# Designs tried in a protein design run: designed miniproteins, single chains. Part 16

Each design is a single chain, and the fold is of that chain. pLDDT is the mean over its residues in the fold that is shown.

## One batch from the design tools (miniprotein)

Design m519
Fold by ESMFold2-Fast:
Structure m519 (fold): chain A 97 residues (1-97)
Amino acid sequence: TALEKAQAKLKEAEKSPKFKDVVNAGIALADALEKEGKYEEAVRVYTDIGEFCNNIGNYKTAKGCYQKALKIAKKNKLPKALINKVQRDLDKVLKKE
């Protein structure tokens, strides 16, 4: 499936020193999880990739990942604690942009 292919790509990318490969694989995995209805897992992957991008100073990509995670979390009424965490991470990145 698309999800299985995305999971395999992420594991392969983790062996690469190039951050772009990890980011692209992570976003593909999160998108596949969202399409499969695995919304909490999709939010977690988007948030993990967002944190990775924020840590390396790629604030624009981090912002995009957090915005997508927040949209999924709110639309699917995920736990308020998760929504609040993603919102805080997004707000911090918006101030650094």
Scores: mean pLDDT 82

Design m520
Fold by ESMFold2-Fast:
Structure m520 (fold): chain A 92 residues (1-92)
Amino acid sequence: DSSARTLALVAAHESETAAKEDEYRKKAEELFEKAMKKARESKTVSEAKQIIEEAAQELAEEDPEAAPVAGQLKREQIEKLEQEAEEKARQA
């Protein structure tokens, strides 16, 4: 049955993809943690955003399959930087 063979191949691919996604996410989190540290040392929010964007691009260039994870974490880190900048502005 061709359908049974196709289903088995899809299941095997999905298991392998899930393991790779977990590995990419862990690598991305470590990379973004370092990028966030550098971003917080930057003088402007624009410079901080550029550091995060460069980290996301570096991950996507090294592992194209990691691009969706990199894009999601990039948005989360930029939002966090904007929130931190707003809080700092309110305290000034």
Scores: mean pLDDT 74

Design m521
Fold by ESMFold2-Fast:
Structure m521 (fold): chain A 94 residues (1-94)
Amino acid sequence: MKVKIHDPQVYADGTVTVTAEVEMDPSVKRVVVLMIDKTTGKVETETFESQPKVTFKMSFKAKAGETITVELLVHNVDTGEVFLGGKKTFTLKE
């Protein structure tokens, strides 16, 4: 499995977008993406089923100074394991 989380795009209106690319192994049936605002504790979640390649884009509102973590949780159905497939943390500039 390969995961690439791109640098976030921050817009003047406080919109933040994060794009990620995931190449899944055939045994992976579920990927859960968590976008966590560590400053406020807010969590946004998306779930998607097994696909050869997935590109997703998540958008949320955040303000300068907030710290956001994007985590990809991978469920390997052959082994029953859930593990962290990728993680990126960034702090919005003032």
Scores: mean pLDDT 72

Design m522
Fold by ESMFold2-Fast:
Structure m522 (fold): chain A 95 residues (1-95)
Amino acid sequence: EKLEKAVKELEEHVELLKKNPVSLQALLKGKEELSEEEFEEVLREIIDQMLEYLKVSKETLKEAIKKVIEKEKKEGTLEDEILEFYELLLEILEK
C-alpha cells in the first residue's frame, strides 16, 4: 500500500537526518531567526517536495509521519530535533 511505502521512505529519511544533524539543526535555528510566516513557507515547501517525491496525498503523508514517530518513540531511537521537525510538519499538514 502507498502508506507502507511512505512509512519506509520516511524511516530512511530519519536515518539520514541522524547521520547529518547539522542540516536539521540549521533548519530548526531558522524557527528562531525567521518570522513565523517565513518559517511556515519553508515547512510548506518541504511538505510539497515530500508529497511530490512520495506521490501520496496530504492525509497519507500525515499518517505516515505519525506512524514513524510512534515507532521511533517506542524503540527509544528518536532524537528530540527530529521529533520537533516532524511535529512542525504535522502542524502545517493539519491546516
Scores: mean pLDDT 78

Design m523
Fold by ESMFold2-Fast:
Structure m523 (fold): chain A 90 residues (1-90)
Amino acid sequence: MKSLEELLKELEEVLKKYKEGKISEEEALKKVEEIVGQALEVLSKQDPKLAEELGKKIQEIKLKYIQGKISFEEAMEKIIKELREALKKL
């Protein structure tokens, strides 16, 4: 199982490739959903309450993105920030 630090680096790399035009928004979204799922699973084994809190925050970000209230780039930046904050609490 990957560490939260490795998963955070993978999210940052996905955002970088997206900003550079190397991957589509659709491809980036699929990668983000996979990485986020893995991060929540890892976190739930260490701190289930923190995993629930993070999961709710990510769902709120996803909803704002789906509603067109924020861009994909802004959504990714917010997810990365929330995962960094979760890491600091471990």
Scores: mean pLDDT 86

Design m524
Fold by ESMFold2-Fast:
Structure m524 (fold): chain A 61 residues (1-61)
Amino acid sequence: SMEEIKKKTLERLRKAKTREEQAAVLKETADELSAAGYSDSEIGQLLQEVVDELERERALE
């Protein structure tokens, strides 16, 4: 489901130590969602939500 993919993506982003690793995770997630039949709008919303969540967490460090 989209919610499961979102959760997995956020966990992968938390483990990514470099911006290159983060970019790779986001690209792989976008490719996975596209292959699963999700629209560009739905993919964009999910990716924005996980990036915002990660930035919120990191702003406290």
Scores: mean pLDDT 81

Design m525
Fold by ESMFold2-Fast:
Structure m525 (fold): chain A 90 residues (1-90)
Amino acid sequence: MRDEIVKKLDEMAEIVREVVEDEELRDQVVSNLDKAKEAIKQGDISKGAAYLTSAMLLLIEGVIEGKVTQEALDKVNEPVKEIDKLSSKL
């Protein structure tokens, strides 16, 4: 299950690279996703969830500031829903 969560985090990071045009915001979101991935690989689910939450909050703030479209946020949220389904089995 952890390998599947890591794969979904990688898919989320790839979507962010495609849909978030603001370079600073994109880099911050990807950095938090990479930290989440590292925490999950080490078995620290709580730390991984905290970094994923930080990444999502940055994207939501990006929508409020007009740097990210709602459609882009919705596309990123699809792998997040899959991570939630996988984490419920842990």
Scores: mean pLDDT 81

Design m526
Fold by ESMFold2-Fast:
Structure m526 (fold): chain A 77 residues (1-77)
Amino acid sequence: SLKDQIQQLQLQINLYQIAIGATEIVRKRLEENAKKASGEKQKELQKLVDHEQKDIDRLKQIRDQLQQQLQELQQQL
């Protein structure tokens, strides 16, 4: 049903929000470690920060698309 589809999308959005939050915590820790490091280790950690940011951006794009789908279904209610 339309109601079940809305509930499923809401659950998926919540799971993506949790994943985004967890990944942001990891990115922040890596960024803090990069600031305390020097030379090659700093460059290595900065690459990991960049990688985590790309993952966050991807997760946010999926979340935003799911939020758009939720809004469209709610307008049909």
Scores: mean pLDDT 89

Design m527
Fold by ESMFold2-Fast:
Structure m527 (fold): chain A 103 residues (1-103)
Amino acid sequence: SKKAEEASELAMEAARYGSRAALESIEDPAKATGYALRLIGEAVGAELHLKKGDYEGAYRETKLMLETVKELLENYGAKDNPDAQKALELAEKALELAKELAE
């Protein structure tokens, strides 16, 4: 499905921007690395579920990714970080497509 491919690409791009924002905004290197790996894991999870046609699983993983991005913006000083803002935009769009596929 083209929509599944688009959702996967958006989720992976959200993770790339979010990981950059985490590494830029979080002073504690271990915490920054933890957030980056968490975002990558959630995006890879979404991609794998989309490839298998498990759209409910993809929706769940994409929702977790969006929650991780929101936590980064709210709690770690990333609100004004352009990479964090782009990650939020991409994650919201990925979730919208994943939700449409699950319906």
Scores: mean pLDDT 87

Design m528
Fold by ESMFold2-Fast:
Structure m528 (fold): chain A 98 residues (1-98)
Amino acid sequence: SMEETAKKYLEQAKKLLEEARRIVDEELQAGRSTPSPEAVKLAEEALKNAKRVIELGPSKEAIDLYAEAGALLTMATGDVERAVEMQKEIEELRKKLE
């Protein structure tokens, strides 16, 4: 079902983001100011999985994961244009749930 598919993508997004955050936390403790390419890759995969859930049916949890993955990517890349576009998308998605 679409519900089972969404649940699987949501679970994958959570695991990928938790792994990315763990790597970033370890790197910050080691004195690194920007996330590694490995952490960025995991965050991009988390973002992609969260977006798949949103496309199947937006939920607060999926939107929050998408936002958190996007914030990590912005920290890594400094891509302000991407950050602004994502923030607009997130705001519109959150309004649809109210």
Scores: mean pLDDT 85

Design m529
Fold by ESMFold2-Fast:
Structure m529 (fold): chain A 92 residues (1-92)
Amino acid sequence: MLRDPEERRRLEAEVDLGLARIQIGVLKIALENLKKKNADPKLIEELEEIIERMEELVEKMEEAIARGDYEEARRYFEEVVRLFREANELLS
């Protein structure tokens, strides 16, 4: 039962991981659309760099979760959210 604080932290980390993967998927769709309409090559490169950084952070989140380090996983998730906001600003 989810009354254990450690179980709740684990589930929160797993939810954060799922959300991070969804955010990367959204940006990959945006990237493909930019390539199809021959958008600015610099914009494409900047978005690709952000996606790559987010994917590296997701790997670090997975490693932190595997170690039971849910606090570190949360810090990586906050970094992913910051990069997602940066990408959305580039696309606006």
Scores: mean pLDDT 87

Design m530
Fold by ESMFold2-Fast:
Structure m530 (fold): chain A 86 residues (1-86)
Amino acid sequence: MEQQREDYKAAFDAALAEVRELIDQAESAKNDPEKYKELIDKAREALRRAVELAGKLQSLGTTEEGIAAMDAVVEAARRLLEVEKS
């Protein structure tokens, strides 16, 4: 169980970092509509994986750890939405 929690935490951190990196790349690629769309689509997919992993962490970890993971997902989703509005 502890190893499984660590594996999910590592996967969650990686997925969240991927979302943030893809958002930054999309902001830099706004002058290329095809590249921008590709990066946004990848960011959405990474965000979906992060949401699933946050749910697994909530089930295996403490309430505080699960809440922190969900808060991080909400913030990443907010950043993605703001980039799409620009």
Scores: mean pLDDT 78

Design m531
Fold by ESMFold2-Fast:
Structure m531 (fold): chain A 73 residues (1-73)
Amino acid sequence: MIERIKQALIEAAKLSSASSLAENLKAGARLLYRAGASGEEIQETLEEMYKANKAISKEDLEEAKRLAEELVG
């Protein structure tokens, strides 16, 4: 099931406007955590979302990764 959520998040990132991308990364991290994804799986998905949309900043990605670490730790 994690793979399906991952694909949905990546596709959503491709279609999202820059103004919603930061919140979408954080929402994606929380959704994956609730679905039982590991910290590594969450971080890999966030990196794939970042690769899918160049409007996502490195700062937004790093903030979402920090959230993932806090959720798992």
Scores: mean pLDDT 78

Design m532
Fold by ESMFold2-Fast:
Structure m532 (fold): chain A 74 residues (1-74)
Amino acid sequence: AWSEEERLTFLKLASRLADEVDKYAKEKGLSQEERDVLLTKAFLAAKEIIDERRARGEPIDLDKVFEEAMKKVK
């Protein structure tokens, strides 16, 4: 199960990911449905990266998780 620190980290990332996905979708002329698919993929990617890093006992770097999650959806 996620710790409180991991949950708070995800909430901070979720806000940043939503803003970046919205910006990307507008720049690319994507539909609302296509934007929602990208947002879902970004959230799942961020969760997976956090789970993986914590399983290895690695610190969670918000900026690095954001970069890796966005790279995974592009």
Scores: mean pLDDT 81

Design m533
Fold by ESMFold2-Fast:
Structure m533 (fold): chain A 74 residues (1-74)
Amino acid sequence: ELVFTPEQLAELQAIQQQIRQLAAEQQLSADEVRLLWLQAAIAFAQKYYPDNPLVQQAIAQLEQAREELQRRLE
């Protein structure tokens, strides 16, 4: 249903590369990498789809997953 623009796709690819680089440099665990990706996904959705109700619902679900992972990492 959602179609990403070429610019949005390029930004997602850049985010993925940045997370992979950070994970390698800081030797992050799989859960830490997932937390970074959840944070990036929420920020991306808020930036590009602030008025899309389906995306806003998805953001709420991603925030719940982020909070659960953060609790496990504490």
Scores: mean pLDDT 79

Design m534
Fold by ESMFold2-Fast:
Structure m534 (fold): chain A 76 residues (1-76)
Amino acid sequence: GEELAKKGQELRDELAKSNQSPGEFVRKKGREAGVSDEKVDEASKLVEEFAKSLSGSVFEGLVSTYTAAQVVALIE
């Protein structure tokens, strides 16, 4: 419940403060959690494709939320 919500918020904050692309962020967090390279690469690709499908900075919050959700799915 609250712990997952807090983790999602922390991940969004980390991404916003990082100098990494969404895909690089997913790859780093997934590998830190011991997730296989195959699963990490799949999630990274999904996030990068989602980010590329959106236009302009107006969707940055949506990309950030999706990126955090993919990291949580890899770790949990």
Scores: mean pLDDT 74

Design m535
Fold by ESMFold2-Fast:
Structure m535 (fold): chain A 84 residues (1-84)
Amino acid sequence: MYKLTIRVRSKDKEKVEKIGETIKEVASQDAKYELEFRERDGEYELEITVEGDEGTVGNVKSAALQAKEDIGDDVEVEIKEEKL
């Protein structure tokens, strides 16, 4: 079992939401996930925590990285993977 924590940060709310929706779509198929959306001082942050097997967390991680590439540099994505 693995735990994946993905943090998405931008001053553009729509970009954060688009990456979040992509991650949720992949995670909701095969994994338990939790998300927290935060808005502070014109900055938007989404934290998504996913628990699953190696294949499931790998798919979510790949989806997050692909969404980041598609949206570009005005969004920051940080990924942390832990073995439970």
Scores: mean pLDDT 79

Design m536
Fold by ESMFold2-Fast:
Parts: C-alpha cells; structure tokens; sequence
Structure m536 (fold): chain A 93 residues (1-93)
C-alpha cells in the first residue's frame, strides 16, 4: 500500500517542475505568461491535494480517509494535465 509514498513522490515531482518553470522565467527574463500561471496553478493544486493524503495518514478518521481516497483517484489525471501545461509553457517560450 504505497499511498503515502505516492503522495510524497507527486509532491516532490510537482515542486521540481515548479522550480524548473520559475528558474526558466528568471534566466530568460520572461514575463509571467498565462501558460506559466496555468502550469503553476495545476502543480500547486497537486501539492495541496497530496498534502491531504499525508494529513489523513497522520490523523485517520472515516471522513478524512474517504476524502483522501477520492483525492487519490483525481491526482494522477491532474498531474498529467500539469505536465502537459508545463510542456506547453516551454514550447511557447
């Protein structure tokens, strides 16, 4: 049961992608485009949702566990969307 390990990996990868797009803007002296803002928002949402899974692991109750299970089903699709928006940002820059 790798739910905690999965959450930690998604948080780590999302933070890495956030740092990559942020550093790219700084190094290229680019303005914050709509594609940058969209990629950032989706990556931050992945991090937020995965933090809920870690919270459920530390303070388990029936309601918190149910909410965490719903989030677990949503995040893989959301992360793929975030990766695509990161790619679109780099391709448009």
Amino acid sequence: NGAIEGAEKYIKESKKLLEEIKNFLKEKNLEESEKYKEAKKLLEEVIEKMQLILEAAENPDAETVQKALEVLHEVPKLFKEAEEKVKEFFESS
Scores: mean pLDDT 79

Design m537
Fold by ESMFold2-Fast:
Structure m537 (fold): chain A 74 residues (1-74)
Amino acid sequence: SMEAERLARELREEARRLFEASKTSPLGELYEEMGRRLRDLADRLAAGELSAEEAEAEARRLHEDFAQRLAEAL
């Protein structure tokens, strides 16, 4: 669907930014892990393995986990 294609693009763009941030951050491993997880989610969404709604729910969980891990590391 158009919604799935748009979400996959947004997830890939965010993953790309996270990979760039990983190169200069002292928490680079956390940024890389988050980038890989969002890229994987985007690929599964693009392959039709997930609905857009399922991918949005999973992205929210990943963002919440990432925010918590960053807060604990700082």
Scores: mean pLDDT 88

Design m538
Fold by ESMFold2-Fast:
Structure m538 (fold): chain A 75 residues (1-75)
Amino acid sequence: SSLAEKLKELLREHLEEKGVPQEVIDEAIERFEKMVEEGEEPGKAASKVVDELLKKGIISSKDVMEFLLRVAEAQ
């Protein structure tokens, strides 16, 4: 869906802005796409991906909050 494509680009841009390595960004995008293909709602898939990155210590709680605000404004 166009929403899934929009959220995918927002996820990419946000992680790039936070200095996340390109290989990690590519894995996060692949994870997002797989979840959406398996029937997950795009907003929930995006939230789950950034929560997984938070649990791995790749991004901070503040980075997650800022991304979720961007997702809400995009919908």
Scores: mean pLDDT 86

Design m539
Fold by ESMFold2-Fast:
Structure m539 (fold): chain A 55 residues (1-55)
Amino acid sequence: DVEARAQEILDVLRSLGLSEEQQRAFLTRELEEARADPNADPLAIEALELALSRL
């Protein structure tokens, strides 16, 4: 479930004590790297996009 993965990502970042700005920067970089990888899982990309949109 993409929504469950997105929530889990956000929960992990929050548990690390990252600010919203730091979480946004991290997710933006992860999404950029995932989109640049031709072997990336499309569902992982959607989960990252959803997590970023939920910030």
Scores: mean pLDDT 82

Design m540
Fold by ESMFold2-Fast:
Structure m540 (fold): chain A 79 residues (1-79)
Amino acid sequence: MEKEDIELVRLVLRSRGLNPTEQQLKKLVELLNAHINRNPDKRLSKEEVRKISEETGLSPTAVTDAYNALRTHRQGRKL
């Protein structure tokens, strides 16, 4: 499960011209999956996006794009 989530997020961020490190991807996926598993129907707040951005070193836009991709994948939709 986590390996597929990491690959999904990597592809999404790469399509936007970003080259995140493996450590940034693992941390981002960990934090986003924790949020989705705890709050499956709750969107990321601006404060939560900012916190994840600070912890991963990725922009708020990158965090939001990754979250949307993971949530869409969890809903069984194609990107």
Scores: mean pLDDT 78

Design m541
Fold by ESMFold2-Fast:
Structure m541 (fold): chain A 95 residues (1-95)
Amino acid sequence: DMDKLRKMIDEEFVAVQTLPASVKDPLGELLEELKSKYPRVTVLERRDFGEDEARLLLRVEKVNPETGEIEEIELEVEVRKRGDVYVISIRRLTK
């Protein structure tokens, strides 16, 4: 559930998602999903650790529904292949 993923990131600072291992670009799929939920998504850093592991640092902008102000949040994303699935872990970074 994509709405649950966004809510977990915004409220709990951690989210986990799985994708089938047949997906060619699990990070691209995640970035497309995030761009559908946030007005701006910027890739600050990308590190690939072979074929089965990657890490991203992202900056995303969200609108506060109570104030209408734009908030910037930073997300650390880790992708690992586990058997027949990719496990994607997202963590909100605090200052």
Scores: mean pLDDT 74

Design m542
Fold by ESMFold2-Fast:
Structure m542 (fold): chain A 108 residues (1-108)
Amino acid sequence: DEESIKKIKELIEKMKKIVEEAEKSEDPEELYKLAEEFEKILEEILEILKTGNIKEEEAKKAIEELKELAKRLAKTLLEKSEDITKAIGIILRIIGILIDMELVAKKK
């Protein structure tokens, strides 16, 4: 529905700001907090995709935009992280959520 689509767009805009802030940050601890916030918003979007009346085409468009943001964040984490194991762990969780989103979209 229109309300669910609008909410997803608002959340994606918030995620864009998080990625931009992560790319500008020189603090590894702030970077991890931003990545965790990104992950939480992804989970919120996944829930909207599961429960909302969103058509496959609209879901796919949102997921592609989220993949691009996730790639930018992953690159930033790998470039700036002092704990590569922690960075990889966060990236794998984000990938898992994106996979779940793809599976939900296919059922629409």
Scores: mean pLDDT 87

Design m543
Fold by ESMFold2-Fast:
Structure m543 (fold): chain A 85 residues (1-85)
Amino acid sequence: AEKAEVKTRIYMYLTDPLVSDEEKREFLKELGLTDEEADRILAAVKSRTPEAGAEFDAIVDRFLADPEQLEKAKELIEKYDEKLR
């Protein structure tokens, strides 16, 4: 449940039109993803196809399987929520 909620929140952040592509890339890199992985996830989210959605799910689910990455993702989401506005 918690992993699914964090994944949904990551997706919402990456699709937020008020957040720049540079900020989205920085967010993904702070989570520990490489530049290539960050660009691939951003492209997948923007394409909005079922195939890209499945790839996003697979990558993020595997990434969030690490408890350290899950906690870091939660911290970053809360930090960006506080800075929104």
Scores: mean pLDDT 74

Design m544
Fold by ESMFold2-Fast:
Structure m544 (fold): chain A 60 residues (1-60)
Amino acid sequence: MDEERIEKAYRELGAELEAAVRAQDSARLGALLERLKTEYGLSDEEAKLVIIRAANRAAA
């Protein structure tokens, strides 16, 4: 697991992910998941960790 890539992805896309989670925008979440994998080189598991982190922040 590459913690630096995960942290960079969250820093750059975290606000967008939080907004999508709050809006319950599943289509936007899917597009952001694909960007995490294609632009940041994250695995499916790593990309899901970024989304979970954003969801936890949105719930606070």
Scores: mean pLDDT 79

Design m545
Fold by ESMFold2-Fast:
Structure m545 (fold): chain A 63 residues (1-63)
Amino acid sequence: DGSQLEIDKAVVIIYAAVLLTDKSLPEEVKKRIRELMDRANAATTQEEVDEILAEVRKLAKEL
């Protein structure tokens, strides 16, 4: 239906944006988050979005 794809893309973008509000994050971490946001915006399949979402969540746990 595509609706889940759009929702999950939005979740990645919002989650990444919230993480970027932490000004104490190293520049390399911010760059990685930004890249994941760009990847999410470009994603056209559910598999791509699921992979990106998992990477964002994993990165957040490492912080």
Scores: mean pLDDT 81

Design m546
Fold by ESMFold2-Fast:
Structure m546 (fold): chain A 85 residues (1-85)
Amino acid sequence: MKLTPRELRVIAALLGSSEAPTAAEIAEKTGMSQATVSRTLQRLIERGLLKRVTNDKGETVYALTEKGLELVKANAEEIYKALEE
């Protein structure tokens, strides 16, 4: 499965976060607009790579599924490149 550059940046932001991030935190980390982040998150959820979770503070946060984690392992080099560009 081929990830777009925006999807790679979103996944990289998730991996760089100590806790499951909100859409706003992903936007800050990636430099993408919140609208672009929301659209990218929705595509990743539709592909079964991400899930939405409500945290203990009542915020909507995002986490990798098992399928998403397998894709990350298979695309580690591409994710690394996305972090450098």
Scores: mean pLDDT 77

Design m547
Fold by ESMFold2-Fast:
Structure m547 (fold): chain A 90 residues (1-90)
Amino acid sequence: MEEIRKKVYEMYYKLYTEKFKFPEEEAEELAKAFVEEWERRVLYKMAVELGVSVEEVRKLPKEVQEEFFRKELEEFKKWLEENYGIKFEF
């Protein structure tokens, strides 16, 4: 999860600093907040798709959760690249 969180943070930070030209301090705070929101949304999406509670999703093996998060990360990366023209190093 730490690697995935870092990549999502870098994606939001790069979007805000390079595309929208936000001040670095503002971009850091926003990136942090949106990483937390993105993680919550992905967990909720997993619960909906599996037809179980969020608490049950949190009890799944870490590897199963991380695979779902990696899929959502790749889809989000592609969407940002296609819609904002930003390139990522990962």
Scores: mean pLDDT 83

Design m548
Fold by ESMFold2-Fast:
Structure m548 (fold): chain A 55 residues (1-55)
Amino acid sequence: MAKAVFKIKGDKLEVSGEGSIVVELVDGSEKTLKAGDVLDIKDFKAVLTGEVDVV
């Protein structure tokens, strides 16, 4: 996969860059994140697949 970029703004995680990342949420569900998506950091548990840079 191409590399995605995660930007942390306060309590939010903003996704940009190329490609998609599959993440595990704290409730045990999986979500696919791609450019333009925003996730609450409190709900984020782990990256399951894909490459990501954090800025």
Scores: mean pLDDT 78

Design m549
Fold by ESMFold2-Fast:
Structure m549 (fold): chain A 59 residues (1-59)
Amino acid sequence: MSKEELKERIVEGAVKAAEDGAFTREQAAQWAKREMLDAGLSEEDANEVAEEVKKRAPA
């Protein structure tokens, strides 16, 4: 799986969890950041994914 494919899947999962009411927007962003770091990706990549989740997730 490419890095971009992994980022997309993590963002989609986090946004879906927020839409379903399982997470707040902030909780979804934090979960996505943790998933990126646990996958061995950089802090920069993790922060980009967290920002994308915050942009797409409902307020």
Scores: mean pLDDT 80

Design m550
Fold by ESMFold2-Fast:
Structure m550 (fold): chain A 94 residues (1-94)
Amino acid sequence: MEEIEKLLLEAIEIGAEAALALGMPESRVKRGKENAIKLLKEAKNDKKALKEFLSLFASEFRYMAELAEQKGLSEVAEKLREVAERLEEAIKKL
């Protein structure tokens, strides 16, 4: 579980950076990050909740990667795809 918690915390940080690069307001990104960390803390020992978070974040990151690609942010898109793949692999190991 500790490794999955670390992966999700890393994903939250990368998602926040990508959201800023995509032009989301800093206040909205900060609030989203705080809410995601709170939810992770509350659900970290629940295998079902962790699978749901991994699945949600993987799909969200793939969607954000498409948006980044459309805006010419190829490096951001590639990073988001890499994280989505790591999240999908973590689901298979749970």
Scores: mean pLDDT 80

Design m551
Fold by ESMFold2-Fast:
Structure m551 (fold): chain A 78 residues (1-78)
Amino acid sequence: SEEEELEIVREVLLEVAREWEASHPEVAALLRRLARETDPDEAEALLQRIASMLSPEELRELVARMTRLAKEAYEKAS
């Protein structure tokens, strides 16, 4: 369901925020805000802000980790 998919996205964002709290506390705070955001325009603005705070290498690491967590969550929900 759409509610189940949104819950998975929220949990993935919160888990990455927990993992990144020590190394990137400002990014972790923005990820937690993104997990609560219901406005798609504000969500896009938050994503652009996060991307601007990271090196290309860090951004690739973030995307790769989120992709792995999302895949694991969807496989467990199936």
Scores: mean pLDDT 82

Design m552
Fold by ESMFold2-Fast:
Structure m552 (fold): chain A 96 residues (1-96)
Amino acid sequence: SDIEEQRKLAEKVLKRLEELIARLEALIAQLRAAKTPDLLAAARRLRFEGEIELGLARIVLAVLKQVGAPEELLKRLEEAIERLEALLAELDALLA
């Protein structure tokens, strides 16, 4: 019933996910070049931040689906969540 508030919430979550994805991509590239203690510590911190943001994004997506938010917003959130999941899995493999 409040499409504008749904859009604002989705855009806020998307921006946070996009910023986190960019940070993860940059850090993964650095780790692939050299695994230094400082980069490994940064990776563990970003991994925990990523898991929290992923959990929150999944909750927001579930709520927006339940209230019938626009399909375009749902698709954008799903794509961002899938990209974040893939990057976190790649980071976990580098930390093993």
Scores: mean pLDDT 89

Design m553
Fold by ESMFold2-Fast:
Structure m553 (fold): chain A 68 residues (1-68)
Amino acid sequence: SGLEILERIADWALAEAEANAATLDFDAFRAGFVRLMEQLAEELDVPEEELRRILERFDAGLAAIRAA
């Protein structure tokens, strides 16, 4: 399903952020991620509520990586 694809991309993006935390521009990375996810959600007809949930989870994960 489209939802599973978006969840997989979010998990991968968080793993990449963690691996590159020392050199990563977190604001630019987040902006690029959100843009990609919005485009894919539209193409895959993923509901706005599900996209918001994924983005909230991503933001929480990204904040945890920044705090480590």
Scores: mean pLDDT 87

